# Designed miniproteins, single chains, continued (4): the designs that were tried, part 41

Each design is a single chain, and the fold is of that chain. pLDDT is the mean over its residues in the fold that is shown.

## One batch from the design tools (miniprotein)

Design m13394
Fold by ESMFold2-Fast:
Structure m13394 (fold): chain A 94 residues (1-94)
Amino acid sequence: SIEEEIEAILERAAELLRRARTEEQAEMVVAWTLGEIADLAKKHKLSEEEIRKIVERFRELVAEVLRERGWPEAVIERILALLDKAAEELIKKL
């Protein structure tokens, strides 16, 4: 059921990213999704390696959805940089 919970979080993130109209809204989706991943990690006592694998899947999903939507690469790179920084801070606090 851990995989089903991960898939549900990522599916919801994709839906929210497809509806995002601004860079700020996409950043809010990233923050929400990382919070859901953190809660999942605490609930299931996931290792740092397992958390990093889920974050990598999420990072790939963000890039894919925003590119499919035709967002400028410079905006996508800023969102991914924010995700990378927020994920490292989250992992350090777990």
Scores: mean pLDDT 91

Design m13395
Fold by ESMFold2-Fast:
Structure m13395 (fold): chain A 58 residues (1-58)
Amino acid sequence: EWVVEVLDDEGAKALANLGLKRGDRVSVEELAQRTGAPADLVRALIERHVPAVRVYRV
């Protein structure tokens, strides 16, 4: 599965409405469930915030 990791304060600000803060790691599927959006769309939107966040496969 795909995982999002919040690396800095800019990433924390971008994902604050999802309850994420700096240093948090969460699956893209969990974020998709929280937002009601498809996982592939959620991943694409979050990837726009690289390098403030990291998105990787585990």
Scores: mean pLDDT 79

Design m13396
Fold by ESMFold2-Fast:
Structure m13396 (fold): chain A 95 residues (1-95)
Amino acid sequence: GGSVSSLASLIATQAKNVYSGRQSFQEAVDTIYRRLKALKKRYNLSLDEVIDVLNTAVNKAKEFLKKYEPDKAEELEKIINEIKKEVIERLKKES
């Protein structure tokens, strides 16, 4: 749906900005975390449900990057995985 597509686009953009040095890793984590926290509150999602939304958006972002930026896809996927890990850790600590 639209929220997952929007989140996937955000994740891909944040990973590319970190890769290019336009943005810090921490700023990318903060941006994605704030979006997920807002979604969790808006839709009254459980922790497991918001993590599922994140995982779905991450997979969509990775497939997009493999298709359109194949030369950088592996490095970008590593950045996305690290962002996902830190976002999940924050969601668990604040639950």
Scores: mean pLDDT 87

Design m13397
Fold by ESMFold2-Fast:
Structure m13397 (fold): chain A 96 residues (1-96)
Amino acid sequence: DGRDFLDQGNYDQAIDQYQRDIQLDPNNAVSWLYLGSAYYMQGNYDSSIQYYQRSIDLDPNMSASWLYLSQSYSQQGNDDLSNYYRQLAQDILSQS
């Protein structure tokens, strides 16, 4: 559904779907992750960072959220934060 919209490049539809998912279950870290990814694909890195951080707050063991946060900082030219969060993502993945 929402991921299918992301795969098709229908980012507005993906955002709408994930916002509905969050309204139904605001504690679902995966929905916040995908909302962040939809904004990332639109080039809105400020919004993607905010939503990836919310995903991490709900589930800090999701290595994907840390990785995508790293990638968002890289797109903004913040290589120090990008490298820091990439290492955290790898450390979390290795503990899983």
Scores: mean pLDDT 86

Design m13398
Fold by ESMFold2-Fast:
Structure m13398 (fold): chain A 61 residues (1-61)
Amino acid sequence: VRDPDKLAAAASLAALSGGASAEEAERIGRLAQVDPDRAIALARELGGDESAIATAERLGA
């Protein structure tokens, strides 16, 4: 996958925007490198900003 690090960063930022702790956001970012759809779903479940989630979705597509 191209730019897995950028996808991980975007997913982590989306999680942080939803109120995740730094450690939780890092775990979600690592998950995005293996399963981007699940990582994005978790960020959305936490209440992440739609713009941050949309950025992660675009990078994962």
Scores: mean pLDDT 79

Design m13399
Fold by ESMFold2-Fast:
Structure m13399 (fold): chain A 65 residues (1-65)
Amino acid sequence: MEEEMIKTVEKLYERLEKEKDGSNEDKAAILLAAATHMVSAKNAGLEEAYKKAQELVDKATELLA
């Protein structure tokens, strides 16, 4: 269900915001989880969930650069 996947991605986003001053390992773990959800959303045709997961991947990638 797209709504459930969006909720999961939003919780990961909240974790990333709390960990933004944390370790690169914690940020990388969130990036991996977000990328996994992005792929799952794309394969399921869930456009809004994919968009949310992509935004999280981009933000986590930027924080690790």
Scores: mean pLDDT 79

Design m13400
Fold by ESMFold2-Fast:
Structure m13400 (fold): chain A 87 residues (1-87)
Amino acid sequence: PPSPLERAEAMAEAALALLLEMRAAGHSDGTILTVFRWYVQEILRAHASLPRAELEALFARLLAAVAEKLPDLAGGLRAVIDEVLAS
């Protein structure tokens, strides 16, 4: 069975795929960032038992992957992760 970290990576890949499909479908930046916030919050809730450093590393990888594919949203994506992790 997949480890919690492997499952978290799969969720990150699923989030990236969804956001790319939303952009291709013509959704607004605001809608994409709202959906990204929900995904980040769900990943955090699902993986609350992971050490903080592992969660931060996962979200850093997610941000890097999404920002590479959606560079115009990089600032908004970073702000979402920072806000959720500060809560």
Scores: mean pLDDT 79

Design m13401
Fold by ESMFold2-Fast:
Structure m13401 (fold): chain A 64 residues (1-64)
Amino acid sequence: SEIEEAVKKLKSPDLATRWEGVATLAKIGGEEAKKALEELSKDPDPIVATLAKYALKQLNTPKP
């Protein structure tokens, strides 16, 4: 699924690919993306955790 692919991208060693994963999860939204981001926000890698928290904040802030 797109969510599974985005999660894999967010955990990539490539910084550009990580940002693509963040953007994709934030764009998809919904419960599945939210759950994936909540799991990633608890990742022991501080970069992964920070990116997940950023995406989760975007997901919870609706744009007019």
Scores: mean pLDDT 76

Design m13402
Fold by ESMFold2-Fast:
Structure m13402 (fold): chain A 94 residues (1-94)
Amino acid sequence: NLLDEFYKYMAKLKEEDIPKEYYTKDPISNKPIIGGSPFGLGVDDENRLVIYSSLSDKVVYESDDPEEIAKKFLELTPKEEALELRELAKRLFG
């Protein structure tokens, strides 16, 4: 399962591997991100991991490589939310 591989990758990250800088605007709509992250994960019909944006209602990134998705997701996510996701991943996959 690509989502499981994504979370396994996230679980192995050190805190210092999470970028301090992140996208403050949606890459497709260029709308400012206010509040929590509008980005979520899914799997498409071609078995690619996708990142979608609720601000644009579109896929902003896709890959069949869970590490590429994880790296892109970290660029799109506030550090505090990325740290919470990492802690969730560690609970699920250690």
Scores: mean pLDDT 77

Design m13403
Fold by ESMFold2-Fast:
Formats: structure tokens, sequence, C-alpha cells
Structure m13403 (fold): chain A 57 residues (1-57)
């Protein structure tokens, strides 16, 4: 695969951590409503954006 800079590697790690967290939540809550799934996805996206902004600062 492509060689990433340390900053790019950290950004990828943040994104992968968010994906794993959402996947775990869905596996543990298979009865989650569409509204709950949407909320969790929005929260994960917001956290990724905040962490990426912190890396850019």
Amino acid sequence: GPTLSPAAARAEAIAQEAVKRVSRYLKEHPDASWEEIDRINKEAAAEVQARLAALAA
C-alpha cells in the first residue's frame, strides 16, 4: 500500500477507530433503530472531524 506521512497515518487511525467503534455498537445493538444508527454515525463523524481539526492545529 502507499506509504503515509505520520500525520496521514494518524488521520487514518482515527478514521479506522471510529469505524470499529460504530461496527462494535451495531453488533452489540442489532435491534438499534434507524434513528439510533443515524445518531451514532453523526456522533462518530463529529468526533473524527474534531480529532482531525486538533491534528491540524
Scores: mean pLDDT 79

Design m13404
Fold by ESMFold2-Fast:
Parts: sequence; structure tokens; C-alpha cells
Structure m13404 (fold): chain A 75 residues (1-75)
Amino acid sequence: MELEEVTELAVELARLEAELRAAQVSPEQLAAYLALAEENARALVEEAVAAGVSLAELRAELEAGIARLRAELAA
């Protein structure tokens, strides 16, 4: 459960980062960015876990990043 939750948070963070760039890209480019961002986020979480990174710490960092980006998108 925790690994899946952390992976979903990483994907959400990546999507929010892509959305911040949305004003500068076409819909086709945005779709490509979202797909690549999701793939990269999943791979990074897998590598972090393999390296022994704490899931609790990674989750806290991802939640903080998501909150920050959501606030930026709302501004």
C-alpha cells in the first residue's frame, strides 16, 4: 500500500509540474509531457526504494511539493 501511495503522489507532483508549463505548450505537447513525467516519476520512486530511501520521508517531501505547486497554480 505505501509504495503505491508514494508512487501516486510522485505522479501527481509530476503532473502538477507539467500543468505549470501548460500555458507555454500545445495540447499535443502537454499530453507528451504528462506521459513522460508519469513514467519518470514511477521510475524515480522505484530507484529511491531500491536505494533504501524511507517511504515515509519521501511521502512527506512529495506531499509538501504537491501543496506548493497547487498553491502556485491557484495564484
Scores: mean pLDDT 74

Design m13405
Fold by ESMFold2-Fast:
Structure m13405 (fold): chain A 82 residues (1-82)
Amino acid sequence: MSMKLEDLSDEEIKEAILRYLEEHFPEVLQRLKSTFSSEEQWEATMDALVAYLRDTLPPSTTLGELLEMLGKSMQHVAEKLA
């Protein structure tokens, strides 16, 4: 079931993003987490990402649409191994 961003809390969006990354891009998620010295820094980064998405996307954007956009970005990054 797709919920709109305006109907979701920041924590719900964060958890959905993390679950999606863990399921589809676990190696990328592990690499991202390893760049942070503490769990607090990682949480702050995720909070900043959610805030950025709320500012840039229409409130009517569904969670499904957000996750599809994120997936395409992550797929592109994974394929561009330098």
Scores: mean pLDDT 76

Design m13406
Fold by ESMFold2-Fast:
Structure m13406 (fold): chain A 130 residues (1-130)
Amino acid sequence: MKKKINVLIVDDDPEVLEDIKKRLLELYPEELSVSTASTALDALEYLENNEIDVILLDKETDSATAEEMIELMNSSQDPNIKNAIIVVLARSLSEEEKERLLELGADEIVLKPPSDEEFKELVEKILKKS
């Protein structure tokens, strides 16, 4: 079997976590393995103990902003954390916030709720990097 892409979704809204997970698995049931975390701390602990290819990160959770999470990931000496593709999910953001996130190390920014086409484009980009 082809190796699955490991996706971690980070959002403090359990309905958002379940919707995104379900949609990704419906589109790519054989290609993706999907895990979830509801806090920045849980996400960082998961990244330290598991191989994650892609992180889908809410722009702001109760525990941390996406900017704070990206800075923590970039400060890690663990190559598994540094090599993860970072996708920021946001309901809205300014052009200045978008530029800052990209400069900090976000690979992509997607508006919530993401469309099936945006998920397909994201997975295609990940497959090209794998």
Scores: mean pLDDT 78

Design m13407
Fold by ESMFold2-Fast:
Structure m13407 (fold): chain A 65 residues (1-65)
Amino acid sequence: SSLKEQVLEQLDWLIEQNRDNPEMVELLREAKERVERAKTEQELLEVMGELNSQLQKLLDEQRAR
């Protein structure tokens, strides 16, 4: 229970910190909706793993211009 709440709080913080990066905010918001719908810890971990991969790809693309 607490883990899911902590993840949601962290995602909200990241959304606020990255307001000037709309592509990143979109990925974070999509992940937040999936975390909110997650019924098991395994589902939550899968969502966060996928988000990490998506964020790495986005940051690489943005750095390349």
Scores: mean pLDDT 85

Design m13408
Fold by ESMFold2-Fast:
Structure m13408 (fold): chain A 94 residues (1-94)
Amino acid sequence: SAEEKFLARAEELAKEAPKIDLALAREAYRMATEERLSIDEIAERLGVSKSTVSRALRIYTAKAIVELHKYLEEHKGEATEEELRELERKLLEE
C-alpha cells in the first residue's frame, strides 16, 4: 500500500538520525511546526546553513513518524473492538 511504501522510506531516512544534531533538529522542528518559520528563517536564527536545517528536519520528521507508528501499533491492542466501533460511530456522526 501507499502507507507501507511511505513508512519504508521513513524508516530508511530515520536510520540517519545518529548523523545529525538531534537537539538542533528538535528545535528546528518546533520552530517549523509551532512558529511556522521558513527554512531560511530557522537557518538564520540557529546560525546554521539552510542545507543543515533541511537535512535535520527531514531526518527528524522521519524518526518521529517511525516512532509514532510503533507507538500506535504497540497500543492498538489496548483498545477493545467495542471502543474502536464507538469511536468510528462518533466520527461518522456529521
Scores: mean pLDDT 75

Design m13409
Fold by ESMFold2-Fast:
Structure m13409 (fold): chain A 85 residues (1-85)
Amino acid sequence: MYKVTVTFEVKDSEEFIDAAVKIKEKLEELEGILSIEVEQLSEKKYKITVIAENKETAEKAAEIIREELSKSKGVKSFKVEIEEI
């Protein structure tokens, strides 16, 4: 199994909601996603954790998250990490 961890900072909290909804919908369409968790770390910092069955699914999930966060004008910065668990 693989864990994808994404931490990101938003300029505006409303932009986070739109990005998070799109990410969740796209990830739920991927085969081999076991869990998706979204956590608020602070008023402007958020964390998405995805558990994937295999490396290929984890890499696809990470790419979807990178693409959606890159398209969001309200996201200031983000970091994506993939680890085997």
Scores: mean pLDDT 80

Design m13410
Fold by ESMFold2-Fast:
Structure m13410 (fold): chain A 58 residues (1-58)
Amino acid sequence: MKPKEEVIYTEDLDKAKEELTASFPGEVKVVEETEEKIVLEATFPNGSKYRITLVKKP
């Protein structure tokens, strides 16, 4: 299965990252982190991977 990608706009990158990692039932890995965006790779318990890009609102 090819990884799915999602982009989420947020006012606070650190808060969004913490909320997502706390609520996600699998493993979440930070693959890229800048002031304007955080790229996360989420791995479900069944091994499926999902890429989530958090982008700071302007």
Scores: mean pLDDT 76

Design m13411
Fold by ESMFold2-Fast:
Structure m13411 (fold): chain A 85 residues (1-85)
Amino acid sequence: MRIEEALREALEELSKQKPPVLKVTVRVDIEDPEGNRRSFEGEAVVGGESLEEALQKVADALNRLFDIAEREGARVRYEVRLEPL
């Protein structure tokens, strides 16, 4: 599913920036338009110049994932755990 790929890509991109400031664990429950359900959990270390910047990047990434879900007609629920480094 496109959303799972987008989540992995977003977490990978977030982790490329240095210094590492925030560990993010995301659990995603997805229901597609056909009624198929799946769950995914991913972890990344998010880089940025500040904790505030790292948190904003996580928020921006999650908003983009919701846009993808909307276009695909999927329903998404997520749980995010944030651990400052």
Scores: mean pLDDT 74

Design m13412
Fold by ESMFold2-Fast:
Structure m13412 (fold): chain A 117 residues (1-117)
Amino acid sequence: VSENFKKFGEYVLSLSREEFLEELRKILEKGDVEVPESDEEVTNALLEGNALPFLEGMAAVYTGEYKGEPTLEEIYKYGLENMGKIKDEDIEAFIKAIDLDKDGKITLEGILEFFRK
């Protein structure tokens, strides 16, 4: 786990549940992805369409390739600028790390519990 990923975790934990979900909804809207009504499905929707750059950016933070500001907006920007350059294996490793219930779905609670560790 990179130092920047720890700082990102601290940033995420500094947000309320509602503020975190609103930032995720913003990422989905910027990616032209339909925003689910369910809070739990919002995190899973990051696997769809143009929201994939967010996962690529997060994988780069997780591996330590990304060394910039650890905010959702800057991470998404890094993902967009580096689309297709981040290894699928690194994206899958990040998803598996935050998928705490091992059902193949990303949940808000899974993300928060990962950062609390």
Scores: mean pLDDT 70

Design m13413
Fold by ESMFold2-Fast:
Structure m13413 (fold): chain A 112 residues (1-112)
Amino acid sequence: AKEKGEKGAKMAEESGNRPGADAARGAASAAKGAEDGGSPKEYQEKAAEGALRAGEYAKKGDGGGAARAASEAAKYASKGADESGSIIGAQGASAGAMGAAGAAFEAGTKEG
């Protein structure tokens, strides 16, 4: 789970797209928090898939796609934290949500 998030964050950083990179880093934090917090495996996997997709969208220059994927990662990390009672999972989900919001804002500014 964590490795997929880290891969996504690295792809986003290499793209030079700052809003997408912020979304992918937030999503990677959500995936890591779900794993480190001991969330149910289903939510760890879904958060990791969201984080990887955030990186892929960022690499393509799609800040809106990166924001949506990061929001999905944060959503599943939050559900996993609720099921496990994990503060680490909840902190990861918060980072994912903030990254998604930042990327969405920047995408909206560029689109007009």
Scores: mean pLDDT 75

Design m13414
Fold by ESMFold2-Fast:
Formats: C-alpha cells, structure tokens, sequence
Structure m13414 (fold): chain A 92 residues (1-92)
C-alpha cells in the first residue's frame, strides 16, 4: 500500500539522517526508524500506533536539530508524511 511505502521511505530517511546527526539526534532518529520499520510489517491497527510514536519521535528530533535548518525541515516533512500514512492505515 502507499501508506506502507511512505513508512518505509520515512524509515530510510531517518536512518540516513542518523548517520550525519549529532549523537542525541541520532538516537531519536534510530528509534524513529525502528518504529517505522516495525509499523511497515505490522497489522493496520498496530501500524497506526507505531506510526504515531514515530512521528512524535521525528518531531522531537527536529526540535533537537534546530541548528540544522535543512535537517529540521526534512524531519518535519517526514513526520507529516508519517501522520498522513497513519490516517490511511486507520481507515483500513
């Protein structure tokens, strides 16, 4: 589904960002990537809750990365895409 593909893409984005981020931001991004990877394999109900957790973690990472405007914007966009995917999963 398009929602599952969005979760996978967001996980890849979080993994890539974690490699370049400061240690504190990298930990949050690794947690978000793990939640998104789990969500992509879960039932729609479980995927919804995991995706919400991932979006919150991505937003927290964006707040911590506020000295990197490009990374902050990328993580905010990823969080919004994950929330849109979560709403699609809830409709299933």
Amino acid sequence: SSAVETLRQAAETARAAAQKASPDVSVDLTVAANLLESAALASPEDAYHLALGAAQTLRHAAEQAKDDPELTAQLQQAAEAVLDAAEQLKAL
Scores: mean pLDDT 88

Design m13415
Fold by ESMFold2-Fast:
Order: C-alpha cells, then sequence, then structure tokens
Structure m13415 (fold): chain A 90 residues (1-90)
C-alpha cells in the first residue's frame, strides 16, 4: 500500500495513475489472470477519472467509472495493455 501511494503521489501521468488503481483493485479483490481487456472508452473514462482525484485516500474511496465492469477485464488489461506499467509498480 505504501508503495502504491508513493507512486500515485509522484506521477503526473494519468494513465499510470489508472494502472495503479487497477493494480490496487486486483490485490483487494484477488482478481485472477484473464484475456478480457477494457475497451478504449473504458480506459479513457478511467484515465480521466484518475486525473481528477486529489489524493490517494480520495482515489481509493471515490466510486470509479469501472465499478460495473467485470473483474476479468481488469485482470486482462493489467496482463496486456498495462503490462509495462505494472512492471513499474512491482
Amino acid sequence: MEKLKELFEKTTDPRFKAAIYLYWKKLLRHIPPSKEVLSEEEIEKLIEWAASVKSFEEFLSTPDPLRDVPDSKVGGTLDTLFKELVEKIE
């Protein structure tokens, strides 16, 4: 958790903030590997939302635009489209 907060506070890249959020969600919900990915529209909404939050605490407590999407899309996006960003988190 401390590492995720540090990465969030140091970055100005909203795409990386979005990746940090999905990674936290994966840890919290024990999301398994998947081949399903977020659509371009879902990614854009997540990035816009991540750019709008003011603190890491607000980030974790605020309802996100992906609340109703399947966990399989979160896992698949982290394993593929966000793989390089996840490597920076780990």
Scores: mean pLDDT 76

Design m13416
Fold by ESMFold2-Fast:
Structure m13416 (fold): chain A 81 residues (1-81)
Amino acid sequence: HMEEKLEELIEEIRKVMKEKGFSEGFIEQLEENLRKSGDLELAERLLEALKNDDVTLFTGTVLRIIGLVLDKELAEKKKEL
């Protein structure tokens, strides 16, 4: 199941981010945005960036995740009319 794979990736991302000293608040917000995005490929890219210390890939992937969530929120606002 795609949701199971996403949760497994989020668990790994959380572990790596904690090991690298990211703040708990930042990790929690990123996890929630990953769940809201539902994008398995973005989660995989984020984990790859973290494991390889690829700052450019990490930053780009985080921004893409945030953008996807904002797009969903904008769509909900349009439904309100």
Scores: mean pLDDT 80

Design m13417
Fold by ESMFold2-Fast:
Structure m13417 (fold): chain A 88 residues (1-88)
Amino acid sequence: VEEFEKRAEEEVERLREVLDEAGLSAVGERVAEAYKGGIGKLEEATDEALAALAKLDPARAREVQGRVSTLSSNALNNLSKAERLKRE
């Protein structure tokens, strides 16, 4: 459980850094706070981050979207595994 929670936290921190580098630091902070609210809140915040990236210049957005999508998926998958193990 702790390993999946730590992995989710690390992926969220990387996501926050990538969003900050893209000029979306406020969105990155919302993702970090949403992580504490559980998987549903994290999913909402990561969807918001992807929507915000879509408003950037198309070439820059394309490069960064891949990184954000991967980090978001990894964070959600690890948090989901941690929550599932806590229920068993």
Scores: mean pLDDT 76

Design m13418
Fold by ESMFold2-Fast:
Structure m13418 (fold): chain A 68 residues (1-68)
Amino acid sequence: KASEEVIKALQEKGFSEEKARKIAELLEKNFTLPDEEQIKRLMEEEGLSEKDAREAVKIFNEAKEKSL
């Protein structure tokens, strides 16, 4: 299940709720992969630009650090 906090952070950066949920779910499933591989998957599966994919991974990592 996607983290509500990650979804909210992505929405604050301009993603829709539906898109934010898909991004968060993809990153949660692939969190063991290197950041560059997660970025590639976001671009391929969710159609994000490289800039948006990099920002999404950064937001996810920040939210995960705060939940530790």
Scores: mean pLDDT 78

Design m13419
Fold by ESMFold2-Fast:
Structure m13419 (fold): chain A 94 residues (1-94)
Amino acid sequence: MVPETISPIKESVSKVGDELVHKKEMLLQGTPEGIEDWVRMLAVSAGSELLSEEYEPGKSFKAVYKSNNKAKEVVVEAEALEGGKAKVTITEYY
């Protein structure tokens, strides 16, 4: 099941030192737990390796994946908002 996107994706590309950083921000319908489960499913399907995971029940999660595509590392963060919504940020490091 795919979480419903409530707001348009905000994207930015910046260079920090020698790294290209692509950041995407979106508002999704769901809890951090539900979004984390969906992100984990996508990562497994893509063959990405989970490097670290930080979880605060009912409030937030942060997961760091080693990518098997062009990005070196992908960081996914989700923060619980009121009304069963979550702010999700995906940061890709090249």
Scores: mean pLDDT 72

Design m13420
Fold by ESMFold2-Fast:
Structure m13420 (fold): chain A 110 residues (1-110)
Amino acid sequence: EEKRREAALELDRLVRELVSKYLKGEITPEQAVEELIKGVREIAEKYGFSDEEIADMIISAAALFVFYVTLDPEKALETSLKLYRAYQEAKSLDEFIEKAKEIVLEELNK
C-alpha cells in the first residue's frame, strides 16, 4: 500500500508537469500524450505493476490530465469512460495504448 501511494504521488507530479508545459505551449498535444504514456510506463516498471495496473494508471493519468487542462470534470469523466471501454475491447496493452492516445488527443482538440 505504501508503494501504491508513492506511485500515485509520482503519477500526479508527472501529470502536473505535463499540464504546465502544455498550457505554456512548450509541447504539442501529441508530445504531451506520448510523454504521459512514457512516464506511466516508467513508474509502473519501477514498482513492478502488471499490464492491468498499467492500463488503470493510464486511464487515471489521462483523466487527470484532461481535467487539469480543461477544468471540466464532465470531460474528464467522459475521457475515463471512453478509455475504460477501449481497454475492454483491446486484445493487448499496446493496442489499448494506441487507442488511448487517440481518445486523449480528440478530447484536447474539442
Scores: mean pLDDT 86

Design m13421
Fold by ESMFold2-Fast:
Structure m13421 (fold): chain A 74 residues (1-74)
Amino acid sequence: SMEELEKLYKEISEIAQEIVENGSAEQKIEALNLMSEAQEILEEAKRTGDYKKAKEKLEEIKKKLEEMLKQQKE
């Protein structure tokens, strides 16, 4: 559903914001790029109604950001 995708996007935004605040310059650029990709995916899903593909792509972006955030806390 669209609500599920918007929830994923919110979670992605929150993780990316933590990386932008506390990460290295390289991690900040990567997080911003992943946020741009997530925004495009969400917009495409709104346009096409293909929520399944959008969810899979957003979950992949979230996992990448979570891994970056975990590396900062270790």
Scores: mean pLDDT 82

Design m13422
Fold by ESMFold2-Fast:
Parts: C-alpha cells; structure tokens; sequence
Structure m13422 (fold): chain A 103 residues (1-103)
C-alpha cells in the first residue's frame, strides 16, 4: 500500500539523518520519496513535524524537480560529496524560489 511504503520511507529518512546510508541506498530512498511525495509529507505531519519543516521538505522536492536532479545527485548533496557547481545550482534555485535577489 502507498501508506505502508511512505511510512517505511520516512523511517529510513529519519535513520539516514542519524547514520549515513550508502550512496545507492540513499538514491533509491530519494527516488521513492519523490514518487510518494504527498504520502511522505502526510506521514511526517502525523509524526509531529512542524508546518515550517513540512514546507522545507516540499521546497526541497520542488528545487530538485525544477533542476532535474537524478536521485544519485540528491544523494551526493545529502552526503556532502556533490560537486561545488551542483551545490551552487541548488543554492541559487532555492534563492530564486524564495523570491530573493541572486548575487
């Protein structure tokens, strides 16, 4: 079921925040989180995540989708191993979507 999959994704996301997963497993996790976006956000809300935190998760999904990032690129960003150009592209897109002037 979509709900059971979303709960497993959120469990894995929370664990990945404590101990980093291998790149391939993080990529698979983000691919599934992207597919199940609305169900994942619903599970996070029910687990007591704030409206601000949920808005941040939604904004990150929007940034990654708008830039056309692969799950592997998202995983590299989360591990801090992404190329500097990719980090800069994410920063600029985040500023653009937030309505702030780009330097």
Amino acid sequence: STRARAEEVVDAMERAGEEPLPLSELAELFAEARELREAVLEVLRERGYSDAALATFAALFDIFEELGLSPEQVAELMLGTAPEELKEAVRRKAAELAGVALP
Scores: mean pLDDT 80

Design m13423
Fold by ESMFold2-Fast:
Structure m13423 (fold): chain A 93 residues (1-93)
Amino acid sequence: RASAKRRIEGDIKGVKAEVEAGLISQETGDEILKHYEAALQALDAGRFDEAREHYLKAVEIYYEERVKRGIITPEQAERMIENTRAELDRLFA
């Protein structure tokens, strides 16, 4: 429980920092943050499946933006999303 919440809070801080640095647009950052905030609300309400789905959506948008900017390849993004799914299974166990 505490580890999942801390992970999401850390990811929120990271996205906010990348928006401020101009590495992510404000519009894309707001969309990512919307899903992280929804994940936190679902987690606090004990809706773990909804929290997991919102977290994955935020991660997908984040890596899609990195592919669009040429920072990573689509194949790297797919692997990172898959690794996040495996990590979430452990955090929400």
Scores: mean pLDDT 82

Design m13424
Fold by ESMFold2-Fast:
Structure m13424 (fold): chain A 89 residues (1-89)
Amino acid sequence: MPTAADIEAATSAEEAIALVVEGLRQLGVDEATVARLEAVLREYVATGDRAAAFARITAILEEAAVSPEVRRQVEFMVALFVNRVDALR
């Protein structure tokens, strides 16, 4: 699976999105939920609105009834993604 170091080493926002999406699939997140989460990541790249991105991610994970362990891992990957995308601006 993609590691924290892989996300932190991403050379573009598109690469960072691809790494997070692969991580979500390897965590067993269903494809409909992955697509919804990917849309939020793409909106974050366009807007830079961290609060809106984290609120939407939280709502999507709650609606999808994702386990607490998987949710924690997804939130961690999203935090790494946000920090890396901001560093690439």
Scores: mean pLDDT 82

Design m13425
Fold by ESMFold2-Fast:
Structure m13425 (fold): chain A 61 residues (1-61)
Amino acid sequence: MKIEDIATAALAFGHFDVAKLLEEYSKEIPELDPETARKVMRAAIAGNVEEVKKILEEAKK
């Protein structure tokens, strides 16, 4: 799943800060594996910016 799609979902739920964070990370990680994408999507729609950042930093390794 593309991070861009997750950013769109965050924006749709009114979490502009999470959407902006995801757009920044999309430049480094354009695509996520299904398991990581599921975790990020859940955190993103909940507006949990700290959890989103934590998951994406781990995904960069």
Scores: mean pLDDT 80

Design m13426
Fold by ESMFold2-Fast:
Structure m13426 (fold): chain A 71 residues (1-71)
Amino acid sequence: MTAEEAIEEAKRSLKLANDYLQQLQTAPKEQIIPLIGRTLRHLGDAINAILEAEKQGMDRKEAAKEAGFKV
């Protein structure tokens, strides 16, 4: 995997995490815990993809910024 491919994967995972986070604002109580779990899982996937970009030679902070994290 190239650093660019890893950044694109991080962007996709972060978008999914944000989509679930937005669903939490209108979710019924029974769905809150499962939605938190999905948000955390996809956020973890985004972080792992940033670490992969770092292994491919990109600076970690630059990778996080490119993916859409506030760093």
Scores: mean pLDDT 81

Design m13427
Fold by ESMFold2-Fast:
Order: sequence, then C-alpha cells, then structure tokens
Structure m13427 (fold): chain A 60 residues (1-60)
Amino acid sequence: SEQEAIKKAEKKAQEAAKNKQDYTEVLNEEQLSANERRAIVGTSTEGGPQVTSVTAVREA
C-alpha cells in the first residue's frame, strides 16, 4: 500500500542518516495510490545527517 511504501522509505532514510549516508528514494505511481504519483524521501549529510520530509505529489 501507499502508506507502507512511504513508511518503508522513511525507515531507510532514518537508517542512512544514522550511518551518515546520503539517501534519496523517489516513490512513483507503481508504489503510490492512483491519486498520488510521486513522493520523495531522503536524507543529506550536508550540514550533518538530516531526514527530509515526505511529500506526496499529484502529477497531472
């Protein structure tokens, strides 16, 4: 499901941040519901490990 895919990506991002690694995953229409085409989950080591917010995007 969409929520499961997003939570899985968030967990991976958190683990990457814990290991001081950059991580970005783009969830697309194959992993999201028909009304949500894309979500971005990531972390960056710029300025230290950080977990970015998940944003679900409807693509026209």
Scores: mean pLDDT 57

